# Designed miniproteins, single chains, part 32

Each design is a single chain, and the fold is of that chain. pLDDT is the mean over its residues in the fold that is shown.

## One batch from the design tools (miniprotein)

Design m1087
Fold by ESMFold2-Fast:
Structure m1087 (fold): chain A 120 residues (1-120)
Amino acid sequence: SLEELLAQAQALIDAGDLEGAVRLLVLLALSLPNPLDRRLSLLAVLYSIIRRGELLDVFISLLTNPSPVVQRVIDLARQIAAQVTEEQEKPLLELILEVLREHGTPEELAWVESLISSFE
């Protein structure tokens, strides 16, 4: 269930398993039936890692009334941003691309690759 996946993501974050947390949250985002929730959740995970969360608050400030699931993903994304190290940034972004190649759409992969490249 969604609640079980969110609880598992929290447990992984609490354990410092950022690879497990990021993988699970991307899979969770890709399982969401609402296209906007899917896109915003994926963006929250990406911005938790890009520049080690430096742009996450800017992203959040652009949102009006995010859904309950998106708000919960944002709360987890803030916790990831607080823990991500400079050394982990590139490997975690590569992990997101790996998950998208296996489980995302070609359009999502292209869009995410473009976003990551804009901050290199």
Scores: mean pLDDT 90

Design m1088
Fold by ESMFold2-Fast:
Structure m1088 (fold): chain A 67 residues (1-67)
Amino acid sequence: TGQAIATGYAIREARLRRGLSQRELAELVGVSQATVSAWERGELEPSDETLRRIAEALGVSVEDLRT
């Protein structure tokens, strides 16, 4: 639970730095906007494969998202 919250916050911060909406990030990684919202709220933790795609879309490392 603590990791999901930390990862969600890191995703939101990186997304906002890129000027992307939740919908735009969802389109880039191939998920629904509801899924991105759940990640950013810490209600859902992305799989390792999905986390790699998020990092690629946001131009950050996986380590940056795992803070």
Scores: mean pLDDT 82

Design m1089
Fold by ESMFold2-Fast:
Structure m1089 (fold): chain A 59 residues (1-59)
Amino acid sequence: SADLHDLIHDLLVDAGVPADTAHAVAQDAAAALDRGGVPEDLRERSARVVARHYADRLS
Protein backbone atom coordinates (compact mmCIF):
# COMPACT_ATOMS: atom_id res chain seq x y z
CA SER A 1 0.00 0.00 0.00
CA ALA A 2 1.42 3.36 -1.07
CA ASP A 3 -0.30 5.14 1.84
CA LEU A 4 1.22 2.75 4.42
CA HIS A 5 4.63 2.97 2.70
CA ASP A 6 4.56 6.79 2.82
CA LEU A 7 3.42 6.81 6.48
CA ILE A 8 6.14 4.37 7.62
CA HIS A 9 8.80 6.14 5.52
CA ASP A 10 7.92 9.58 6.93
CA LEU A 11 7.87 8.28 10.53
CA LEU A 12 11.29 6.62 10.10
CA VAL A 13 12.87 9.72 8.48
CA ASP A 14 11.40 11.94 11.24
CA ALA A 15 12.98 9.56 13.81
CA GLY A 16 16.44 10.04 12.20
CA VAL A 17 16.64 6.86 10.08
CA PRO A 18 18.57 7.45 6.81
CA ALA A 19 16.27 7.86 3.78
CA ASP A 20 17.61 4.78 1.92
CA THR A 21 17.09 2.54 4.98
CA ALA A 22 13.67 4.12 5.67
CA HIS A 23 12.61 3.41 2.05
CA ALA A 24 13.64 -0.28 2.23
CA VAL A 25 12.02 -0.84 5.65
CA ALA A 26 8.82 0.99 4.62
CA GLN A 27 8.53 -1.10 1.42
CA ASP A 28 8.96 -4.42 3.30
CA ALA A 29 6.73 -3.42 6.24
CA ALA A 30 3.92 -2.06 4.03
CA ALA A 31 3.99 -5.27 1.93
CA ALA A 32 3.88 -7.41 5.10
CA LEU A 33 0.90 -5.45 6.50
CA ASP A 34 -0.93 -5.79 3.14
CA ARG A 35 -0.35 -9.60 3.20
CA GLY A 36 -0.95 -10.14 6.94
CA GLY A 37 -4.75 -9.69 6.88
CA VAL A 38 -4.65 -6.80 9.36
CA PRO A 39 -8.15 -5.20 9.52
CA GLU A 40 -8.28 -1.85 7.68
CA ASP A 41 -9.22 0.02 10.90
CA LEU A 42 -5.96 -1.24 12.52
CA ARG A 43 -3.67 -0.75 9.48
CA GLU A 44 -2.49 2.77 10.38
CA ARG A 45 -1.99 1.79 14.04
CA SER A 46 -0.03 -1.32 12.99
CA ALA A 47 2.10 0.76 10.60
CA ARG A 48 2.95 3.21 13.41
CA VAL A 49 3.90 0.36 15.78
CA VAL A 50 6.15 -1.21 13.10
CA ALA A 51 7.75 2.17 12.27
CA ARG A 52 8.47 2.87 15.97
CA HIS A 53 9.99 -0.62 16.43
CA TYR A 54 12.41 -0.09 13.51
CA ALA A 55 13.17 3.52 14.53
CA ASP A 56 14.16 2.34 18.03
CA ARG A 57 16.44 -0.37 16.57
CA LEU A 58 18.05 1.82 13.85
CA SER A 59 18.52 4.97 15.93
Scores: mean pLDDT 79

Design m1090
Fold by ESMFold2-Fast:
Structure m1090 (fold): chain A 90 residues (1-90)
Amino acid sequence: MLTEEQMKEILEIVRRDAELLETDEEARQEAVDLLVAAGVSRERAEAAVEEVARIARETAERLAKAKTAEEGEKILLEGLARLAALAAEL
């Protein structure tokens, strides 16, 4: 099980990643270009990056409200499962 310190560190990383994809057009465009280089159409890549940002933001918001390390770990695993499901659709 994650420690409270590890949960805070992960929350900071997830918040930063969500903020970058939502507010930094350069970071968003770089992520889209990476998916396009991997064979994803630009339209699908743009939709996928937007969905990744949404999942990361929702995960960060839920983590911020988590009262135990066990609850936080479950939230992180659910977020990772959502990202894996999105990747499988590409």
Scores: mean pLDDT 76

Design m1091
Fold by ESMFold2-Fast:
Structure m1091 (fold): chain A 73 residues (1-73)
Amino acid sequence: EVPLLSSLYKAIVDDDPEKVKKIVEEMIKRGENPDPITPSGKSLYQLALDLGKEKAAKAIEEVLKKYGLEPTK
């Protein structure tokens, strides 16, 4: 099975908000960091914004806030 982080990155690139929400929520439930800093020094949230993936970025923010978390900026 593909690692959740890799699946999340693909969902962000595809600008698929439903898949992003499911993966981020699963990562939180497993105790994994749902918004890690990428090798470029940017969070996945920042990367989504930089790529113009507005739906994916909003999905990340909404799920994080639902669990009392803030996106890394």
Scores: mean pLDDT 75

Design m1092
Fold by ESMFold2-Fast:
Structure m1092 (fold): chain A 86 residues (1-86)
Amino acid sequence: SLTPFQQGVLELLDQAKEELVKEAKSELEKNEIEAGIETLKQAIKEAKSDEELLAIVNAFLELLEKVAPELAAKLRAGIDALVAAS
């Protein structure tokens, strides 16, 4: 079963996927976004610790900040809120 922290992070990634898909310029780009987010969600589900989960998420946010800085900031705030609630 997923922890509440894992579930919260997965919900934030689904929100990121929806926002990125709306901005996609082609069906190929949409498919790449969906595949990338699903791969990331799988890695988060398989994470053995909160530290490993945060490392995975932080790597994603670093990449996202280069292409969608406002979305990255929104997700960072959501993750920080989840950490504070733990």
Scores: mean pLDDT 85

Design m1093
Fold by ESMFold2-Fast:
Structure m1093 (fold): chain A 84 residues (1-84)
Amino acid sequence: MSDEELQAEVDEALALMEYGVVKTHKESFKAMMAGKEPTSKNLLPDRALTHEQVKAFMQKLIERFRELKTPLGEEMVKDLESIM
């Protein structure tokens, strides 16, 4: 097994978990991408992710799904890009 093959499997699993978080909080991510303050106080009311941090996270996740080179990965990229 090559390091490249192992990394691809790990990236797929991690990307799916991260996508689940974004999908669950899609409206909050959309609001953040629109330059609005995060509206959810449920996670940590005294903490807020900066617009820059959320954007970097989304860009990283999109890149992970692009690297999968699958129809499902392309669908997830389009969904994530619609939030950005």
Scores: mean pLDDT 66

Design m1094
Fold by ESMFold2-Fast:
Structure m1094 (fold): chain A 94 residues (1-94)
Amino acid sequence: MVTITDVTVTNDGATALLVTFKVTGDAPATVEVIYTNLETGETGSKTLTVEPGETASIKITGLTQGHTYQVTVIARDAAGKIVGVANTAPVTVK
């Protein structure tokens, strides 16, 4: 079974957020990082494959300074089944 832990979202430059997280379990997971602008309602997503025990990072660019974003991380197994969901505290882009 795959678990997402240690999810952090930090400012990485003027219009970007860095999302880091750890995947633990017995199989690789396909992870989707969804980011939502809480002021406009606009959403985007990025996907990556993460190995068990790996700390993964993904940089989200082109964000609006001063806007607050909600980040959700969704992990799926090899069959496409959702095995983990993590929400972060909202982060304001600087």
Scores: mean pLDDT 79

Design m1095
Fold by ESMFold2-Fast:
Structure m1095 (fold): chain A 71 residues (1-71)
Amino acid sequence: GGKVTNVKVEINEEGKIVVSFDVDGKPRTFEFDSVVNAMMYLLALAAEGVIDPESAQEALRKIIKMEEELK
């Protein structure tokens, strides 16, 4: 699995969760209908060894913090 850098988590105008990051210097962007879907996807990537567990944990923390700040 690759090291994830430049992790960004945003909510777009449609209320979707947009997660962007680089894996081994290659940019990736994903859009999700819910926080739960975004979390499950990141956990799946870590389980498959696509991203390192530490980077997945950091991205998950950012998603949780964002959801808490919106309530």
Scores: mean pLDDT 75

Design m1096
Fold by ESMFold2-Fast:
Structure m1096 (fold): chain A 65 residues (1-65)
Amino acid sequence: SIYSRGAAIRARRPATWDRWMAVDTQLGVIQMQAAVTGRMDDPQVQRRIDDLNRQIRDLTRQLMA
């Protein structure tokens, strides 16, 4: 898991790790807000979630390389 290896990954790629953590936090916040406001089917919310998921995939690839 990326979390269980976090200290070693951060030491090797600190800027990429910080960016990954920031995007992961943003994804959690937008998903929670969409759920509590009943906006899970809003196209703008869906596009933002999709964009954040793409960023997570790209950053995870960089961190695990």
Scores: mean pLDDT 80

Design m1097
Fold by ESMFold2-Fast:
Structure m1097 (fold): chain A 79 residues (1-79)
Amino acid sequence: SELEELIRKKLESQKLSVQELIDFMEKALEAAKKYMPDKPEIIKLLEEAVERLKKAKTEEEAIEILVETFMRILELEKE
């Protein structure tokens, strides 16, 4: 997907550490719980992403987890 490649490239350009990506996703999860409590499927995807990120050993693995999570959220919002 062209969009998937664009998201991956943008995340890579930020040069964020695994811990910074975890912190970002934990804040995103807290925001989703506050502003989107009626979308449990999105909250679940973000919770799963945070757990996967905590197990990630490299920035490359962390970026792939974020890309997959964003693409899945976009699919849910389409329909």
Scores: mean pLDDT 82

Design m1098
Fold by ESMFold2-Fast:
Structure m1098 (fold): chain A 81 residues (1-81)
Amino acid sequence: KAEEATAALPPGASFADIGRKAGEMLGLDPEKFARVGAELDAAATSGDAERIARIQALLEKRFGPDREVTPAEVILALLEE
């Protein structure tokens, strides 16, 4: 479960770490999940506003604009695309 993956990691874990843990817990490819998470980390670090805005729009479409979404849910939503 996405929430369980996030809860199993220390505070301040990177999106790559959260992705890897989510992949492990779901019995899927943890490297693929970690790669998606690393892309999120890279976008945040590089200031790729276009990538960040696209992710935000995807989350708003799926969960609503004021929804508190877990990092694991973000990675799962992106992996589905």
Scores: mean pLDDT 67

Design m1099
Fold by ESMFold2-Fast:
Structure m1099 (fold): chain A 57 residues (1-57)
Amino acid sequence: MSEAELLLRIGARDLGVSVEKLLEMARRGYSPRELAEELGISERSARNLLRIARESL
């Protein structure tokens, strides 16, 4: 498991979101705003998770 994957799992757990769903959305090119709306989190949190998710791909 990479450091990026570990950070992603911790962040997703704290926000109550699925890592698998987050990675799928990242692969599909979702924007931070779109991710925030779908997961019910802030754009700031979505932007941070999306950056880490892209590093895990």
Scores: mean pLDDT 77

Design m1100
Fold by ESMFold2-Fast:
Structure m1100 (fold): chain A 84 residues (1-84)
Amino acid sequence: DEEIDLAVAEIALAVIINAESKSDTPYAKKIREVAEKALDALSNKDYDTAIKYVEEGIKLAKESGDEETARIFERVLEILRKVK
């Protein structure tokens, strides 16, 4: 179900944006910016650009040791690859 899958991806990205907005670390700001760009691309149905920013988000989360955020981005990536 594409509509449900996309809604889950949008909610997941919004959760990341909200969580990272509460942190003052340099990685939190970068992860938030990447998640915002992914969400913007997704809202425009630009799945290739959304995938690119989600992949950048996974890398940033792993570099910062934030395995929970990395797992959320990985789930978003799985959804986006399925609907593309």
Scores: mean pLDDT 84

Design m1101
Fold by ESMFold2-Fast:
Structure m1101 (fold): chain A 99 residues (1-99)
Amino acid sequence: VEEIERYLDEAERLVKQARELVKDGSKIDEAYRYAKQAQELANKAAELLFEKRDEIPESVASRLRGRLADIHGEVSRVMKEVEEKLKEKNDALRKALEA
């Protein structure tokens, strides 16, 4: 359980950092990397939760699944914002090349 919680804690830290980087707008590539790392850690936590499902009380498993859902939701929001900002950059580059 401690290993699962450690992965979730780190994923939550990374997604929070990614959100701040997206707000700043200057480090979109770094925000994407942090969001991807958070997603990877959340996936690893989900794998361990499934592997140890018979060893983990349902009350604890339910709480951990809730944290996973929250992390996935936040990662999805960050990834959407990154995609929108990258599209804006691509449009700006195309216009600059046409000028």
Scores: mean pLDDT 79

Design m1102
Fold by ESMFold2-Fast:
Structure m1102 (fold): chain A 81 residues (1-81)
Amino acid sequence: SLEEAIEEFRKELEALEAAVREAIATQSKLEATRFFFAAAEEVQAKLDELKKKFGYTPEVKELEKEAGERLQALLEEVQAA
């Protein structure tokens, strides 16, 4: 269902955020930046899959906004490190 797909997306996004934050803590700034952009590309690919499967519904639009805000906050964490 759409609800299950959104929940799976949120869990995957949380795991990607954790991986980037671990890279910030343990790797160089350059490597953390690379981890961030890889995560951002994966998030965009997953959003595109949701749009293809369910359409660009209000729920998917809100999820895209949520993901964009979380990625922006994560980028600021990378830049501050």
Scores: mean pLDDT 87

Design m1103
Fold by ESMFold2-Fast:
Structure m1103 (fold): chain A 76 residues (1-76)
Amino acid sequence: DERVEELVELLRAGRTEEAVALASELTKGQLSIHFLEAGYALRHGDEARALAHLERAAETSKRPELARAILEALRA
């Protein structure tokens, strides 16, 4: 999904507010707090911390498929 790739690029660029807006659109406003924490970790270059938060988001998110796709894209 190209929008997931866009989200990952925004997170890596430290554009957390834009990444949150896109994630909110994709989840229809049902964001896990762990998505926000992953964004902040990526903004500070802490990829390991971001991956841990994305794994937690996959467990607690209403759309775990989105968190998994982001996690897979970051690991690729």
Scores: mean pLDDT 70

Design m1104
Fold by ESMFold2-Fast:
Structure m1104 (fold): chain A 77 residues (1-77)
Amino acid sequence: MTLEQIKELVKADGAKITKEEETETSAKVVAEVTYDGKKFTITIEVKRVGDKDEVTLKVESEEDPSLSRTFSGTLPR
């Protein structure tokens, strides 16, 4: 998964990208979205490992930390 692919996924949901970073082995996007009147910070980080991408999706709410979630998975490259 490339930085551009992550950005397209984030833009499709109307989220505002606040930070983007790419290296040879990683890509990271931080975006803000408002859902049901609450502000969420979405962090998508992809770490390139061999023929696979390790993906971490973190959703955080400052207003309601109990709604914060972290998802992780592996995708073929």
Scores: mean pLDDT 75

Design m1105
Fold by ESMFold2-Fast:
Formats: sequence, structure tokens, C-alpha cells
Structure m1105 (fold): chain A 69 residues (1-69)
Amino acid sequence: SAMAERAAASAAAGTRAALDAGDPGGAQTIYNSGLREAEEAAKAGDEEGARAGRAGAQMAHDVLTEAGY
């Protein structure tokens, strides 16, 4: 979905920016926020929001892993 694609793109850009700034804690926060957003959306019955949150978290995880975190 467009929402999931946007969430993934935003998470990728934010995670890279945090790592480039020497802030791996900020990068980890992006991952944790994506998971939290997915859980809250799922509780609310928002399947599209849950999918977007998971997509963002997955992308943040992928960027962190590629950077050796």
C-alpha cells in the first residue's frame, strides 16, 4: 500500500540520518516506534496502519543490520 511504502521510505531515511549523525539510539527508536505504531493500529482494528508500522520497523531493522547494529 502507499501508506506502507511511505512508512518504509521515511524509516529508511530517518534511520540512515540518525546513524550518519552518530546516534544509533535514535535509529533504534525509529525501529521501536514502528513496532509500537503497528501494535496500536492493530488494537484499533486499523490493518493498513498496522501494515505501515510493520513496514517502517522492518526497513529500520534492515538499515541497522546493514550498518552492523
Scores: mean pLDDT 88

Design m1106
Fold by ESMFold2-Fast:
Structure m1106 (fold): chain A 67 residues (1-67)
Amino acid sequence: EEKKKQLEENAKTYEDLAKSAEIAARGMRELGEKEGPEYQRLADAAETVAKNWKEKAEKYRKEIEEL
C-alpha cells in the first residue's frame, strides 16, 4: 500500500502540474492574440510542457492499475 500511495502522489503531482501548464498556455494564448507572437510561442511551449506532464502522470496511473 505504501508504494501505491507514493505512485498516487507522483501521479497527482504531475496531473496538477499539467493543469497549471494548460491554464498558463490558455492565458498566454489570449495575450498572444492581443500583444503579439512572443506570447504565442510561450503558449506553444506551455502546451508542450502540459502534454509531457500528462504523459508522466498516465505512466504512474498505469503502474498503479497493474499493482
Scores: mean pLDDT 82

Design m1107
Fold by ESMFold2-Fast:
Structure m1107 (fold): chain A 111 residues (1-111)
Amino acid sequence: SMAEARQLAAELAAHADDPEFVRAWNRAGAYSTLLAALRMLENARAGRPVEVEVSFDPSLTPEEQVERLRAEIRKLDPEAAEMFDKAEAQGRLDEVTRELLERYEAEIRAL
């Protein structure tokens, strides 16, 4: 929601000098984006409406949010979950997220 987006933006601004806080929320955002893209691809392949919402639980820490998102991704595509975890370990999370989004968008358009 706009209120949740504004609250997150305000918290990020308040912690702009805390790179670990910013990094943790960016990590959660990347996993949320991947989960949304996987659900859109699954829906497209099944002939269902592709529009999907992935909501954050504001009561969870960024780390707890990532673990929840990671578990959902693993249920849909364990190979993608493993690939994403390896990308994070290699410091390539942003790069691989962008590449996967482009690939999934192309696959949806080709259907």
Scores: mean pLDDT 72

Design m1108
Fold by ESMFold2-Fast:
Structure m1108 (fold): chain A 91 residues (1-91)
Amino acid sequence: EEVLKVIEEALDLAQEFADRHKDDIDTVAEVTLLIIQLVIAKQDAEKGNTKEAAESVARALDRLAHLAEQKGDTETAKRFRELSEKARKIA
């Protein structure tokens, strides 16, 4: 199940990013909302709604990539974009 692997990698990366910015409450709050979005997408994928889940994941990852770029974390932004591309190929 490729979409579940992408979501699991995205969740791990988002949590690592949040942990690095734990003193920035606005960043943590925004990342937390995106993590919730990824968890919902995981549930949708587990129910067989793979295309809808993949599209939702790609959108969340694009937002995470933008946030990482705003924080100067270009490596994390690149990783989020790569995962977004994988999700779009599944959709």
Scores: mean pLDDT 85

Design m1109
Fold by ESMFold2-Fast:
Structure m1109 (fold): chain A 58 residues (1-58)
Amino acid sequence: MLAELAEGMHRYTVDGVPEVVTADGVAIRTREDVVAVGRLLARASWPDVPELPPPPAA
């Protein structure tokens, strides 16, 4: 499941930190966000995922 999602995502290294951008242009800052997006897409089938709110744990 996540492997199929990853093919629609592109990983960048921006200013020394990894950043992931989805195929629809949504920017993901951490791999934690990528996993969260993967779970949301798997259960909700949202191909155009908007920017998710970051967890307050950071």
Scores: mean pLDDT 50

Design m1110
Fold by ESMFold2-Fast:
Structure m1110 (fold): chain A 81 residues (1-81)
Amino acid sequence: SVKDIFEKIDKVGKEASPAEKPAVDSLRDLVKEAVKLNDEDTLILTDKQLDKILKAPPEKRLALLEQTNVEVLFMLNLNKG
């Protein structure tokens, strides 16, 4: 659900280093946009990627957050029309 996605973003944000914070904030903004557009595909992709990030060791989380931002932005732009 949308609530579960935002809860996962908040959990990643609480555990985030200062270097990771901009990518977490960017991802939150992209998810807000996907919600406005009722973009279910982007929301499903984001949820799956957040599960990967939460299971990842700390040293891999920045790269995964940056890659997730790229993938989510790409999907969102495809679905904007």
Scores: mean pLDDT 86

Design m1111
Fold by ESMFold2-Fast:
Structure m1111 (fold): chain A 75 residues (1-75)
Amino acid sequence: MITNEELKEFKRKSDEWFKEQAPLLSPEERELAEKLLEKLYEVIDEAIKNNIHDIAEINARIKEKAEEILKEHLA
């Protein structure tokens, strides 16, 4: 099981990674990455708020949101 502290750390590291990568991305890649990270952060924040510690459940929610964004972007 994942802890709330590990989820917060993952969110922090993901934000740091994006800030480092953003200047290397095209405008379209940045927009897609920003949308994906926004949904990732929403899932993490909701998991922390609701004390969801099952990493498989969290991953399933992230995958669902990522697939929705990718489907909209490709349409």
Scores: mean pLDDT 78

Design m1112
Fold by ESMFold2-Fast:
Structure m1112 (fold): chain A 77 residues (1-77)
Amino acid sequence: MDGVTVMANSMKKIVDDLGLDHVEDMVRTQLKKMGASDDFVDEASKRIRDLLAQQRYLDAARALEDTFIKINRKKNE
């Protein structure tokens, strides 16, 4: 199983067990720890929440991965 599929399954379980608000808070906390701006964190976390609300777990996992790559690229410059 690839990392994105594992992440998607983990996100689904957290949504099922703890709800969308908890997953959004986890995403926001992680992005802030990575040094993202508040505006970027708000935009990215809302987008991921919307995908999870639509039960698009693979798309949400891909969006989260892309978000991490973008933050890391900006910080390495």
Scores: mean pLDDT 79

Design m1113
Fold by ESMFold2-Fast:
Structure m1113 (fold): chain A 84 residues (1-84)
Amino acid sequence: MREELERRVRELEERLRELIAQADAAIAAGDLATAEALKEQIAEVAEELARIAEETEDEEIRRRALEAVIEGSMAVIKVSVALL
């Protein structure tokens, strides 16, 4: 179970980093429609990580998931400001 959760958190962290990079590129290119779509995907990944953090009894997995949630939340705020 711990190894499965650790693997899932790693996969979600990798997906989150990929989405954030794509969102930054979309903003730089002025592609606001793509940036908005990526913002929704970042929020979805962050929500999944938040659920893992709430459900896990493993302190290390919780810490890692919460750090990723913070990173994703900051990215959502950044994209939202860029769309104003």
Scores: mean pLDDT 86

Design m1114
Fold by ESMFold2-Fast:
Structure m1114 (fold): chain A 63 residues (1-63)
Amino acid sequence: MAEEVKKELEKKGYKISDLAAEIRAAYENKDYEKALELLQKYYQETYGLAPETVTVPKEPVLE
C-alpha cells in the first residue's frame, strides 16, 4: 500500500524517495539516531542542505 502510493507520486514527478518512508518508520520505532541520519540524506537530496544543518524534529515533517 505505501509502496503503491510512492510509485504513484514518482510517476507524477514528485520524486518521493525511499528515504521518506524509512524516516517515517524510524520515527515510529523511536530510533532517533537512524531518523537523523536518514533526514540528513533526505534534506541533502531534496533541498541541498548540509547534513550538519538538519536536526531531529519532535515528529517527521514528511506529510
Scores: mean pLDDT 58

Design m1115
Fold by ESMFold2-Fast:
Structure m1115 (fold): chain A 63 residues (1-63)
Amino acid sequence: SREEVLELLKSFDFDGDGKLSSREIQMFLKLAGQEVPELPESTELTEEVLELLIEAHRAVKES
């Protein structure tokens, strides 16, 4: 769920500001074994990005 993804992402958000760099998102996607899309240098958690992260979280949970 969205809440589960946000809790997981907080562990990667070292500043705790609720924003993630594209590098942090790419690292999470790599850990989940997902194909890493091209992202801008800084990105907000858009609905598209959040959906990708939910899918990645589901894949990691099943590993």
Scores: mean pLDDT 62

Design m1116
Fold by ESMFold2-Fast:
Structure m1116 (fold): chain A 100 residues (1-100)
Amino acid sequence: AVEETAKENIKIGELFLKRLEYFVKWLEEQAKKYPELKPILDRARKILEEAKTVLEQMKKAYEAKDYDTFWELYEKFNELALEFRDLQVEANEIIQKIKK
């Protein structure tokens, strides 16, 4: 159960990174039109780099069968995912305000 759940969470993490990469690329294009998005772009890039590092550490812990370390890293990864969701909301609010 623990091993199966850990493997599923790695797969979910990889899909999250792909979505975050797409969001960063989208933000790069939007920041060309709306310079006000540059601080959000900088934060999104930082979250992407941190999430990549945490996911690689999670994979290493999984391979080592170190599930205590895995779940600690998973908690950190989930915190980054929440920060990313907040950034998506903030970016959309700024764009909507500018387009009005």
Scores: mean pLDDT 85

Design m1117
Fold by ESMFold2-Fast:
Structure m1117 (fold): chain A 87 residues (1-87)
Amino acid sequence: SALDEVLAELDALFARLREALAARDLETAVRQYREILRLYVEAMDTLSPEDRARLTAHLNALGREVRALFDELPEEERAAFDALMRA
């Protein structure tokens, strides 16, 4: 289904985001994060309300995992990530 394809792509993007964060590759992490946001916005425009709710729940679960990794980063590296996101 369209939802299953989006969920699989999100899983792959979050895996790459986690890998980039572990490697302290902030530029790659920002690119993966932007692609996650793009995919989410596109999917929310095309999916049924039921599938949108499932997508949001899945994204929130993946987001909690990634937030734990962000919390382990030095403050300076978190600030650098935020600066790259604003550029």
Scores: mean pLDDT 84

Design m1118
Fold by ESMFold2-Fast:
Structure m1118 (fold): chain A 73 residues (1-73)
Amino acid sequence: MGDELLARAGEVSARANEIYRTSTNPEARELARQARDLAGQASDAVLAGDLETARRLLEQAQQLVRQAEQIAQ
C-alpha cells in the first residue's frame, strides 16, 4: 500500500511539473504548485507510516492537478 501511494504521489508531481512547463496561465501554475506540495506531504506521511493522512493528501493533490489541467487550456 505505501509503495502504491508513493507511486501515485510521483504521478501527481509529474503532472503538476508538466503544467508548469507548458501552461502560461498563472492560476493553472498556482494550482499545480499546490498539488505538487500536497503530493510531497503525502509522500512524507507514507514515510512516517501515516497512510490515512497520505490518502487524504493525495485525494486533495489529485483534485488540484485535475483543476489545473482543466484551466491550463
Scores: mean pLDDT 85

Design m1119
Fold by ESMFold2-Fast:
Structure m1119 (fold): chain A 99 residues (1-99)
Amino acid sequence: NIEEAIREAEEALEHLHRAADLSEDIFLEAELTLIALQVYLALRLAKEGDLEEAIELLESALKRVDELLERAEGEVREELEEAREELEEAIKALREAKA
């Protein structure tokens, strides 16, 4: 379901922006901003019907979120855990829409 995937990706994007805003580490803020850009590009591609490329970008973003979760604490960690869940649901929905 493409509409569900778009909604989940938009929710993930909101959580990534909040994590960046909450970050006091400039390098963590920069990494979160780059991940948010990947999700934004995936969202645009999904809306255009480029589902394969959208899935690849979301899977890359998910991997980077998982890497940051190893070191993230407090509210930043909470926002990243929400983003991770929503990215997983977005990927699942796009894979189902592609099938």
Scores: mean pLDDT 87

Design m1120
Fold by ESMFold2-Fast:
Structure m1120 (fold): chain A 70 residues (1-70)
Amino acid sequence: SMEEIAELMRNSKIETKVEKIDENKYKVTVTLTMKDGKKIVVEKEVDLTKKSLGEGVAEARKEGIKKALE
């Protein structure tokens, strides 16, 4: 629910790392550190010929939030 997402966002630290791995490929690592110290790490490969880096970051962040709510 939106209430669970809002609570997660208020009580979690979100860090994003971007690393170039190939000419048109970037590795995006999103780390969520939850209130109880649990860590969720999502790694995504972003192909710049298919989507923007910003879209890849947003997708990785969304997946991390979804995984945190499981």
Scores: mean pLDDT 80

Design m1121
Fold by ESMFold2-Fast:
Structure m1121 (fold): chain A 75 residues (1-75)
Amino acid sequence: MIKPSDLVLKRIKESSPKKKEELLEREKKLQEDSIPLVKKLIEEGKSKDVAEASAYTSVALRRIGDEIDRELGLA
């Protein structure tokens, strides 16, 4: 089970109702996209905690990069 960071939870709590729903959907999708990578990392011999943290971080960083590239017209 992947746990959102305290910063993500704080941002969700402080957002407008519409933005809060959008952020919760984004978080859910990020967790779902992390599942295949968690499974792969566990099969490669990583502990569950390390696999979950690594997968979540990798998916989150990739999404941030893709969003920046889209806004800059590079994607």
Scores: mean pLDDT 70

Design m1122
Fold by ESMFold2-Fast:
Structure m1122 (fold): chain A 75 residues (1-75)
Amino acid sequence: MKEKRAEEAYKIAEEEMTKRLLERGVPEDQAKKAGEAVGLRAKKIALETDLSPEEAAKAGIEFVREIADSIREIA
């Protein structure tokens, strides 16, 4: 079901982004907050598409990376 896939995509994206930011020396609180933002985007992508949780998570991470004011800010 989409809802279950969306939850999984959120967790994958959140954990991966948080880990990556922590390795770069970003403070834990900020890294977790950014991870949550990426996770929410991955969740939205999973709900709107038929991508696997892993694919939706990757798309969410890439989408956040490419966000600019002229396109769409990530909340």
Scores: mean pLDDT 73

